# Designed miniproteins, single chains, continued (4), part 100

Each design is a single chain, and the fold is of that chain. pLDDT is the mean over its residues in the fold that is shown.

## One batch from the design tools (miniprotein)

Design m15684
Fold by ESMFold2-Fast:
Structure m15684 (fold): chain A 69 residues (1-69)
Amino acid sequence: MVEEARKLLEEGQRLGVLGAIKRDASLVEEAIRKYEEALRLAEEAGDEELVKQARRAIEGARKLLQSIG
């Protein structure tokens, strides 16, 4: 569970970086979806630090989407 959440955060970060470089909203939206899934898994696992990390990632990606649009 925790390992799956970390993997989703890493995949989301890759998509978010690529979306920022290419200014591609679809890639950033996919990153947000992976972060949301990571958040659910982190909450189920009770990993408070991973929950905080996922929430910050979602917030950052949403701000990035606003800057692209």
Scores: mean pLDDT 85

Design m15685
Fold by ESMFold2-Fast:
Structure m15685 (fold): chain A 80 residues (1-80)
Amino acid sequence: MRYTAVLTLLNAEGEELAQAVVEGEDEAAALRAAEAAVPALLAEAGARGGAGRYTLHRVLLDERGNVVAESAEEVEVPAA
């Protein structure tokens, strides 16, 4: 079963600064691909919005586009 992970970085105003979409052959593979994408996503957000506190929103979708997991956490983006 194929899974898609969507990662979105939001500023304090709720605006999208960066997004990554990754796929895996199973749920564990999609989650590993998502974690591997985080450093590049943080670098992109830092380049666009500078250093600060952002919200990283994660959505895991199955092959039919159903949301099977969702989470949000605060992350610190360092100065570039």
Scores: mean pLDDT 81

Design m15686
Fold by ESMFold2-Fast:
Structure m15686 (fold): chain A 112 residues (1-112)
Amino acid sequence: GAREGARLGLEGGRLAEESGSAEVARRAAEGLARGAAEGARRAGGTLGAELAAGAAATAAGAGAASGTAEAAGAGAALGGIAAGRMAEAAGTEGGAEAALGAGRGAVEGAKE
């Protein structure tokens, strides 16, 4: 769950950096935020899942705001890591689902 979300977040960030495209980086960040929200929703919107999704979205947004592929990729990776850590700290299934969704969304966004 949480570790896999972090791994996928890093992969999404790597794909964005390799693209050299601010647009791909923005899509990766948007995918991360969307995936985190979808994961939280599937888990029934528990507080842990909502906090993980918010942290992931905040990190992704910060990266995107920088306007560079590198910064957005780093934001996506940090969002995945933050969501994973929060899921572990909360000890909730919802937090793990948000982290996994975030990582998957980042990879999907980078591929679009």
Scores: mean pLDDT 66

Design m15687
Fold by ESMFold2-Fast:
Structure m15687 (fold): chain A 71 residues (1-71)
Amino acid sequence: MLAEEAARRARELVRELLARGLSPERAAAIAFAAEAIRAVALVVEGEISVEEAREMARAAARAAEETAAEA
């Protein structure tokens, strides 16, 4: 469920950043970057595969963009 968790965190962060007055574009970019960094760290630590990291990144990007577009 790594992709689902990444999507959930990205949506939560976008909503928080929007509430703080950031633009939708900046909120989406920051939320995606945070999940991409997490995915890379997990691969480096040997906790997940590169393919699982790609799935997390794709899910986070989609969730961040969709949530920001709803604002």
Scores: mean pLDDT 87

Design m15688
Fold by ESMFold2-Fast:
Structure m15688 (fold): chain A 78 residues (1-78)
Amino acid sequence: SSEVERLRRELREVFRELSEAMKKGDRDRTLELAAKAVRLYEQLARLGAISPERLEALVRALAEATDLSVEEIREAAG
C-alpha cells in the first residue's frame, strides 16, 4: 500500500539521520530518532506489514545498535 511505502521511506530517512547522530556522539538525538523508528515500526505492525514478533526483534536490534535500552527507547516513544 502507499501508506506502507511512505512509512518505509520515512524509516530509511530516520536511519540515515540516526547514523549521523551516532557518529557525532549525540545521545539525545540518537534516543529521539530511535524512538521515532519504534513509532514507525508500530505503525507498520498495525497495518499488518510486519508481525508482532518481527516488531519485538526490530526494537531489540535497534537498542543493541544504539547502545540504548529497550525500556529507554519505548519510554521516549510514548
Scores: mean pLDDT 89

Design m15689
Fold by ESMFold2-Fast:
Structure m15689 (fold): chain A 102 residues (1-102)
Amino acid sequence: SVPTLPDLSPEEQRQARDDFLRMMIGIAEDMLKNGKGLSQEVADIIRASLLRWGVPQELADAIADALINADVKKLVDLLKELAERWGAPEELLERLDKIENS
């Protein structure tokens, strides 16, 4: 699980968000290769983490749904929105573009 935000410095919060997004992109890359979604329990943990990060419920719910259904195209579109919201590094946006164009 992701650490509680109030317990982290601003720098640690940014690093934790970037690391979380890297993990999510890795999941999307794996889904592209194997066509398998995540379990409901794992998707629920991810959704809860997104909500704790202040992500809107509709975005968090959509990401969890895409993870369960192995909907890689939808997941990439949603992760791009999340990356823009969090000011993610260009490296992560490039990885998302590579998945979309595969």
Scores: mean pLDDT 84

Design m15690
Fold by ESMFold2-Fast:
Structure m15690 (fold): chain A 91 residues (1-91)
Amino acid sequence: SLEEAIKRAEEVAKEAEKRGLSTFADNLKRTIEAAKQLKDPEEAIRLVELSIRLGEEALKAYDEGNEFEADVYLALLSMVTAVAEIIAKNQ
């Protein structure tokens, strides 16, 4: 469900905050808020699930000391957030 996907995304955001990755956590929270505004619940779920995958990969790369790979996943998440907010506004 969308509610379960949001809960998992919020847990990823909390893990990011514990690491001091505030911009990353804020991007996840913004994506969650955009997803809540989407008219298609299946599209909203897919968006949140994509953000969870990108977030988990970013945290894994960060924890392994692979800063370049972490930055790539964080950039991709930022792009997903921007697209999500545009879609939510224009539906």
Scores: mean pLDDT 86

Design m15691
Fold by ESMFold2-Fast:
Structure m15691 (fold): chain A 66 residues (1-66)
Amino acid sequence: GPELEQMLKDAARLLAIKEAIKTFGELPESIEVEEVSEETLRVTARTSKGELVLDYSKKDLLALLS
């Protein structure tokens, strides 16, 4: 349902924030989440030092949500 889709997007955002901090050492200034297929969410995280584009499987995100 819509609630589950929002939870998956929020999980993808949190993972992308973690990866941006790990890669650039700073919080992203902007985060965009898009559904590129029924199975995959793409997150674009932008910092002053660069951009990350990360694809997450909805199946793997569901496993993280218990």
Scores: mean pLDDT 86

Design m15692
Fold by ESMFold2-Fast:
Structure m15692 (fold): chain A 67 residues (1-67)
Amino acid sequence: SDLEKDIENAEKALKLAEEQKDLTVAKVALHDLREILERAKKSGDEELIKRAEELLKRAQELIKELS
């Protein structure tokens, strides 16, 4: 599904931000993941909700570490 692809793309962007210590990429991933989480909640797919919440927390912690 498009939602699963968006989650995969956000995870790849977050991994790149972690490897490169790129605050700008991390902030973009955070904004995308907020939208993705809302879409996942509306879908009612518990697995996708969990994946989106986990990635959102990782993005928030990365931004905190890089700030």
Scores: mean pLDDT 87

Design m15693
Fold by ESMFold2-Fast:
Structure m15693 (fold): chain A 111 residues (1-111)
Amino acid sequence: SLFKSTPLLPAPTEEEVDRFVEALKRAADLIIQDGSEEALQKALDYLEKVVGPAAAEAVRRLIETLKRSHGLTPEQIGRALKALADHIRRLSPEERRDVVEALLTKTEPVP
């Protein structure tokens, strides 16, 4: 729903949205499995390889917000990210694109 902001990335394609959602789910599963700070870093490294540095940075900032503003543990962060990925996956293709674009844009300064 936010198309007036210019993100660092061009508007994501359907394939890029699907790749992001699946990568986020797998990253969340890695975090849940180990429940450690090391698992958070490994998940971010995985995201950077699969969806690129800008998308990984957006997820890193979301994790940082969950840690600092909500006091979540790594296990709780993993569950929150998995719930987000599952929610996005259940949306229509258009709504999935809108949500992913908003997540990528949220961590960028508004021009």
Scores: mean pLDDT 76

Design m15694
Fold by ESMFold2-Fast:
Structure m15694 (fold): chain A 57 residues (1-57)
Amino acid sequence: MLSPEQRAIVEEAVARMLANGGRLSSEEVREVARRTGLSVDETERALVRMYIERQEA
């Protein structure tokens, strides 16, 4: 699972996704990966999971 610091960075990115109709560029995903120290795949999984949770379908 994510550390509190990693979670905060992912949450910030998810807020941007919500503002932009659920989309984040590949460059933005790579930047989140660099900031968190996660792999790109791990970052994408974390972003998708948190985005779904925020949608609260």
Scores: mean pLDDT 79

Design m15695
Fold by ESMFold2-Fast:
Formats: C-alpha cells, structure tokens, sequence
Structure m15695 (fold): chain A 57 residues (1-57)
C-alpha cells in the first residue's frame, strides 16, 4: 500500500469510528493517520485493519 492509499484508508477508519462512537476505533484511526503522514504505510495499514475488525468491517 502506498502512503497516500494508507492515509485515505486511515481517514476512512477514523470517520467510521467517529460515526459509530467507538472510542477504541477512533484512537486506532488517529494513530493510523499519524503513521501514514510520517510515511509508515505498513504500520498505518495494520492499525486500519485493527480498527476495521473492531467495527465489524
């Protein structure tokens, strides 16, 4: 996954967490956005996956 794709997915996970008011998913999404902004696409993807599992996606 590219850093740009990771950032889009991280932002999506954060928005989903906020919409569902799931505090853990919001925290994972915020961390994923930060890692994607730093260029760490691999870590961002891992956190997005964890947030998605938490939200049932």
Amino acid sequence: MSAEEALKRAEGALQAGRALQNEEAIRLGEMAVEYAKRGDAEKAEELVRKAGELLGA
Scores: mean pLDDT 79

Design m15696
Fold by ESMFold2-Fast:
Structure m15696 (fold): chain A 55 residues (1-55)
Amino acid sequence: MEKAREDVIAAVERANAAGLDTLEGLRQAGLSPEALKLIEKMRQGGHDGAAALAA
């Protein structure tokens, strides 16, 4: 479970470094549907998602 979160964080960092928007950059980079689902869930949770991603 934590592996998926770590992959999401790494992908977000890469997309940001490449100058891409988070969700759009991840889709363009070919991130897995599972990781995209996790990000969506985190965004909907707002505070919870931000806390998990920041950790």
Scores: mean pLDDT 60

Design m15697
Fold by ESMFold2-Fast:
Structure m15697 (fold): chain A 54 residues (1-54)
Amino acid sequence: SDAELRQQVLATAAAHLAKNPDATPKELIEAVAKELGISPETVARILSGEVPVP
């Protein structure tokens, strides 16, 4: 579901930032995409808030 995917993306991004606070937005997006096995474009849309929250 969109809500579960959004939560996983946000949690994974937060974990990566905690370990590497100097990560650029591009590096963060690519790291999250690789860890979750989804496209970087999908991660970017979720992090930019373009995925609707019900």
Scores: mean pLDDT 76

Design m15698
Fold by ESMFold2-Fast:
Structure m15698 (fold): chain A 58 residues (1-58)
Amino acid sequence: SRAQTLQQLDQAALIVADAIAAGASDEDLRAALTKVLGKDMADAIVKVIAQARKSKPT
């Protein structure tokens, strides 16, 4: 359902925010997101985040 999809995305957003704040690697992010959203969605999200990291100093 839409509600279940939104809840999965909200959980993924929190994982991403916490991982970025903690300085986690893209590999750690992919592993965590894969458990929540599955490999394909996790790979897509990590790719977007990696591109965002390239636009600012690490």
Scores: mean pLDDT 74

Design m15699
Fold by ESMFold2-Fast:
Structure m15699 (fold): chain A 70 residues (1-70)
Amino acid sequence: MEEEIDREVEEALLLIQIAVTKLALSRPDVPEEKRAEAQKLIDEAETALSNGDLDKARELIDQANAVIDA
């Protein structure tokens, strides 16, 4: 069997991470400018995930979280 099962698990985890990050963007302590920047990264992560680019999606999610925490 190919990496099909591992890919499905990774995709599911990335979808969960995107959902959690989107929820985090609703926090009152996140400035609007950072929220907009992180949202753009999340939109790009969703596009990468839709294209099957799991590695790119993960990198974009990490960048979005870094922006929120900066």
Scores: mean pLDDT 78

Design m15700
Fold by ESMFold2-Fast:
Structure m15700 (fold): chain A 62 residues (1-62)
Amino acid sequence: SHMEEEIARFKEIAEKDIKKMEKTKLSVSPEAQKQIIDGVKEALDAMIEGLIKAIEESKRLS
């Protein structure tokens, strides 16, 4: 579906941005930077899972 294609595109863009964040020297400790990056990855995974579930529910209601 179109929504599944858009989610895949969003995931690719988000992964590219996370890679840039990993290479960016932040004015924080390496431990703090790792926690920030790990938190962003967890949030992204949760959001994508939620979107997939919403699409499946939408298909059942249609």
Scores: mean pLDDT 77

Design m15701
Fold by ESMFold2-Fast:
Structure m15701 (fold): chain A 90 residues (1-90)
Amino acid sequence: SAAAERAELQAQAAAYREVLARMDALANDPSLSTAEKRALFAKIPADTLARARAFLARLIEESDSGKMSPEIQAFIEELRAEELRRLAAA
C-alpha cells in the first residue's frame, strides 16, 4: 500500500540519519584509535545499514536521473542546514 511504502521510506531516511550520526560521533572522538572506530562501526545493526544503503541508493538514482523528488530535495536541504549549523558551532 502507499501508506506502507511511505512508512518504509521514512524508516530508510531515519536509518540513514542514524548511521551518519554514529559515523560523525566516531570520527570526532579523539580517544578512539582507528581500529576501535572500525570495531564500533561494525556493531551497527545489519538491518539499519541495509535501510541506510537503500536510502542512499535512492538519493543517487534520483540525483543521476535529474528527477529529484521534492521530498528527497527537502531531505538533502535539511542535512545541509544541519551540517552548516554544526560546523558553525564547532
Scores: mean pLDDT 78

Design m15702
Fold by ESMFold2-Fast:
Structure m15702 (fold): chain A 56 residues (1-56)
Amino acid sequence: SAREAAEAAREAGLRTPGAGGVRALAGAHEAEDELARGNEEGALKSGEAGIAAALG
């Protein structure tokens, strides 16, 4: 789900040093903002992008 992707991006960002972790946290925050607006599809994309940034 979009919520799970946002949470996974946040966890990945906290565990990943350097620019990848910073980008993952940014993706998690964007996903949380989209969820607050009711945009679940946008939130899922932002969360998934954050996870990808942490993985390299």
Scores: mean pLDDT 83

Design m15703
Fold by ESMFold2-Fast:
Parts: sequence; C-alpha cells; structure tokens
Structure m15703 (fold): chain A 59 residues (1-59)
Amino acid sequence: LRELARKLILKGIALILEGIGLIIEAEREKNPELLEKGKKLIEEGRKLIEEADKLLALA
C-alpha cells in the first residue's frame, strides 16, 4: 500500500511538471490547445496525489 501510494505521488508530480511545461510553451507559441492540455495534466496529477493521500491514511 505505501509503495503504491509512493508511485502515485511520483506519477502525479511528473504530470504536474509536464503540465506546467506545456503552459509555458503555450504562452510562447500563443497556442490555446497546449494551454488546455497543460491544465488537464495538472488536474490529473492533483487527483493522483489525492488518491495517494487516501491510501496513506489507511495504510
């Protein structure tokens, strides 16, 4: 359970970092599709971290 939670946290952090990178690139290129994609990755990363937090509370 702790190992699974750790993997979810790392995956969530990676998705958030990728999303931030896409938002920066979207600003440079004035590309609204990249901005939307970046926001979705950040949201998905946050959900993984929340799921990991629930697993840690029960483990």
Scores: mean pLDDT 82

Design m15705
Fold by ESMFold2-Fast:
Structure m15705 (fold): chain A 60 residues (1-60)
Amino acid sequence: SDEEIRKLVEDALKRAGLNPTEEEIEEATRFVKKMVEEGVPLQEAIDLVVVRYTARALAA
């Protein structure tokens, strides 16, 4: 479900040491959902989002 994906995304971002905003969690969840619908495994989609948000944090 979308709520389960959202929780997994939030938990993954927080475990990576990030402090995601509600907006960032919603954005990341939409991205993960789209990738899963296109055939990407859930864990790989989550990992890709974590990498993307970590790179954004390092650029700040």
Scores: mean pLDDT 82

Design m15706
Fold by ESMFold2-Fast:
Structure m15706 (fold): chain A 66 residues (1-66)
Amino acid sequence: SMEEIRERLRRARERLLAGEPLTPEEREALKQAMLHYAPSLSEEEIEAVLEDPTLALAALDDILRA
């Protein structure tokens, strides 16, 4: 569910703020959330966000604010 995904996203955000890489589960949760909130993003754009901690953190902040 999106509520379970949002809880994983909150943990992912805390991890990135601590300077740690995302776990595979957190990475998948962020990918699913981006597909839900920004379905116009291409697969390449989503992968670029997932690989860049700064872009991933910005995406997490936007999603969690929505």
Scores: mean pLDDT 81

Design m15707
Fold by ESMFold2-Fast:
Structure m15707 (fold): chain A 69 residues (1-69)
Amino acid sequence: SMPAEERVKQIKDGMEKVRNDKSLSKELQIGLLEQEMEEVKRDPSLSEEQKEELVKYAKELIEEIEKEE
């Protein structure tokens, strides 16, 4: 496995943990996912394809949380 694939998986796993953490408010879950999305956009070690995949993933999780209000 390429190291880049492991990095993408680690970031997605972190986002899933935020999404599934019932101790966090919806506001805090959204804020943490937005912060991770901005960090991904600024990460020079990720390809544009990987950034697009991770940003899309974060946006999907945020949209799910917002629809539960």
Scores: mean pLDDT 82

Design m15708
Fold by ESMFold2-Fast:
Structure m15708 (fold): chain A 76 residues (1-76)
Amino acid sequence: DNKEEEEILELLKKIVELTKKLKEGDESVKPELEELIKKLLEKLAKISGIPLPEITDEFIEEFAKSVEERLEVLEK
């Protein structure tokens, strides 16, 4: 559904934004970033049937990097 796709896109944008702040040393965004990634994975698991991975700091950073790379390709 287009509404769920839009919610996923907004979550991805926010995750990218917060990940950049975390890399700049703003650790206060870490709990919000973890919550947003968890919500995104829950939505993806519901629509795809894929089980949720364990959410670690390394997973959060790698996931956000993958999102940034994909967004750069799509925006060009």
Scores: mean pLDDT 71

Design m15709
Fold by ESMFold2-Fast:
Structure m15709 (fold): chain A 62 residues (1-62)
Amino acid sequence: LDEEKALENLRKGLESLKEEIGLSDEAIEEILEAARKTFEKTKDPDEISLAALKALEKALEE
């Protein structure tokens, strides 16, 4: 996946989670920003997925 499609797919997934578990818009943007910053540093999809997952876990603990 290219960066734009990966981030678009991630946003759609997070918006689905917003409906299910009450994720805030702020949390969604924070998670997307973490993934985007990781894309700027690396093209490794595993590292990008890990960064997004860590941000999601932090948001859910709030």
Scores: mean pLDDT 74

Design m15710
Fold by ESMFold2-Fast:
Structure m15710 (fold): chain A 98 residues (1-98)
Amino acid sequence: AAQARRDTAAAVRSIGDELAELAEKAGKPDLAQRIREHSDALAQAVEAGDFETARRHFKELSRLADELAKADPSSAQRIANLVTAVALNLVGAEFEAL
């Protein structure tokens, strides 16, 4: 359980970094910073086992990802896949916490 939460937190941070890099390449450094902040907060909440807080930060990350997809439509599928990967990691970590 603790290891699964740490692995999920690491995955969330890695995916958040990829989303932030896409935002930087799209000329949206403020969006990149917000993505990093919410990804880090999400990862911290998962590591702490606080899935209510994790779900709130995931919701915000999803909104930021939608904004990024509108700024860079050519990356929309990649962005959607990255967000889906975060969602699947969260479901897995929450299931392991049961």
Scores: mean pLDDT 86

Design m15711
Fold by ESMFold2-Fast:
Structure m15711 (fold): chain A 59 residues (1-59)
Amino acid sequence: MNKPVTKEMADKIIEELDLTPEEREKIRAMVGKTVDELLKALPAEKRGEVLDIYEKYLK
């Protein structure tokens, strides 16, 4: 995936996932980066949840 992470996408991921403050800041820092870079920045167990949110709400 080569689409940019929007603020709306980052906000929705933060809203739907039970994240630590550190993980929330990491996701906010990925705004303007690619979705592939966002997925690489997250623990493997959370990547599937992020993809599910993307497909359900943002696709």
Scores: mean pLDDT 74

Design m15712
Fold by ESMFold2-Fast:
Structure m15712 (fold): chain A 62 residues (1-62)
Amino acid sequence: ETRTGTVKPEFGPLLHREVGFRAGDKVTVTLLPDGKRVVVTSDATGGSFVIPVAALPDIVEF
């Protein structure tokens, strides 16, 4: 499953340092086949990273 969301303001500065994401960036979230992790891809930078599904509500809003 693929969904579009936005990086939450509180995580923008941290994610920018680590993976180049910014607060308010539009992101595409794709659920991995294991159902436990998602790939988050920035529409602005093309960068991506993998996080647990449990962490998704803290980082991205839909």
Scores: mean pLDDT 69

Design m15713
Fold by ESMFold2-Fast:
Structure m15713 (fold): chain A 75 residues (1-75)
Amino acid sequence: LSEEEIKLLKEIQELYLELIDHMEKNKVSKEEQDKILNEIKKLVDEFEEAVEKGDIEAAKKKYEEIKKLVEEVKK
């Protein structure tokens, strides 16, 4: 993994923890939590695929999609 890819992975981990904390504090239903977490998992899988291919631009794009989804959930 490049230094840039490691940095993106850390940012994704922080976003994930922030999302879990938000859902817990706002008493989001388990059904809604599962829906959101499944969507995040799909994007994380796509991010990891881009990293494995060495496509840093694709990885950055997936990171931005994850960030946007987390921000929309916190709306």
Scores: mean pLDDT 80

Design m15714
Fold by ESMFold2-Fast:
Structure m15714 (fold): chain A 104 residues (1-104)
Amino acid sequence: MEEAELYREKGNKYIDEGKYDEAAQWYEKAVEIAGPDNAELYLQLGIAYLKAGDYEKAIEWFKKAIEVAGEDNWRALYLLSIAYDKLGKKEEAEKYFKKAREVS
């Protein structure tokens, strides 16, 4: 989708500039236009929140990416494990890291 792609590119630009909260805002706009089943946008939004230090929101969006793309999306599983690790939830982090390894 052209409009979603433009907003996604805006988000990418803000990631490159280290402006992670602004990046998340543009990715949220891209999600609104693309509709509820774009796993790549969910992944990018999760990454923006992860870089911003909002680990709970990162987990939420990575889980949505997995719901859309399937449980064999190793990148989403791996990023989910990182977000759990950052929250100090070691058991969850190890669980998702193992799943990511099994599907990669």
Scores: mean pLDDT 82

Design m15715
Fold by ESMFold2-Fast:
Parts: sequence; C-alpha cells; structure tokens
Structure m15715 (fold): chain A 65 residues (1-65)
Amino acid sequence: GPEAAYRAARELALAAGLSEEEAEKAGQAMKLSVDGNTEEARKIMAELSEEGRRAAEEGAVRGLL
C-alpha cells in the first residue's frame, strides 16, 4: 500500500547514500503514485536524481507486495 511504498523508497534512498531531503521526496512520490495521485508524483519525480528515481521505483514495487 501507499505507506509501504513510502517506507521502502525512503529506506532505499538512504541506503544509497542520498540526503534525508531527497529520500523524503522519493518516499512521497511513491506514496502519491500508489494512492493514485500520479500528477503530483510525476512533479516530485522530476526533481529527483537518477538514484532517487531508482529508489522510488523500487519502493513502488515493494509497496504493491
């Protein structure tokens, strides 16, 4: 669900060495995406680094399990 996607994306971003701020953005983007707020998720994803986007995408997959 959205909370699991948020948590997974944030933890993956932190494990990859990203800042707390970027990890929070990755988490929020995936929470919004899983919750159906795809436009807001897209805006946040555009602000992320390549590694931040990777963490967000992996978090989404984990959130669906």
Scores: mean pLDDT 80

Design m15716
Fold by ESMFold2-Fast:
Structure m15716 (fold): chain A 62 residues (1-62)
Amino acid sequence: LEELRKRVEEARKKAEETFKELGMDFKIPAISYPYPLTEEQRLEVEIRAYEKVVDSVKAAEA
């Protein structure tokens, strides 16, 4: 769990840095859980959400 929490922080930091480099305000993405998940699964979803935000921003700049 602590390793996943660290990965969430790293993913968030990368997203913030990407937005900062592009001169845009970083907004934390809204995360929805359609069914009950373990804490571990929720952290994995958060990591993926931050990764998708970075990918979306980079695609928009291309």
Scores: mean pLDDT 69

Design m15719
Fold by ESMFold2-Fast:
Structure m15719 (fold): chain A 86 residues (1-86)
Amino acid sequence: KAEEYLEKAKEYLDKAVKALQAGDYETALKYAQLAIKYAQKAKELGHPEADEVLAQGYSARAYAYEKLGKTEEAKKLFEEAKKTAE
């Protein structure tokens, strides 16, 4: 159960990173949000890798917001990424 959610989170995180590399920041936001959603589900079920993927999801979403000029939203997500990685 937890592993299934983590696998989905990693799949969406990979799609988010590829979208960021392609300069498709809107698509990156969508996939980063899905990665965060499934990583949170994995965390609720006690998966030990969930916080790492969750932090990466927040960072990807933050970077996409920064590139779209949404500086305040980006700052909040970078703070969440830092807090989650601790």
Scores: mean pLDDT 84

Design m15720
Fold by ESMFold2-Fast:
Structure m15720 (fold): chain A 64 residues (1-64)
Amino acid sequence: VDVLRGAMVAQGLSEEQAEALVEAARRHPEGLSEEELRRLAKMTGLSVRQVRSALEAIRAELAA
């Protein structure tokens, strides 16, 4: 949704990075393994910490 993308862009993410994170959160509502977090970080160019933080925020928004 546009609000969620806007929030992630405000954190310094590109639209492509934001879309990848939203899709990952949608497919893995139970959470991602450390291995999956590392792969997503490499794909998006973000740190594992940034990916984990963004996914937590996205899951909270999707649950609302």
Scores: mean pLDDT 73

Design m15721
Fold by ESMFold2-Fast:
Structure m15721 (fold): chain A 67 residues (1-67)
Amino acid sequence: SIEEVFEEGLRRAEELARKGASSEEILRLAEETAERLIALGASEREAAARATAIALRAIGVKVDEEL
């Protein structure tokens, strides 16, 4: 489902951020998740919003751990 794929994307973003993954790796995850969401019937707007949330989640984890 769309929700399951989104939740998986958020979890994977947090894992990648904790492991010190590059911004390029995070963006690839967000892009791949957007493609999966569209394939499941999400609108382009919804897929973009959810992919953005995934990228921001990773940034938040990195900022919090570096503080």
Scores: mean pLDDT 81

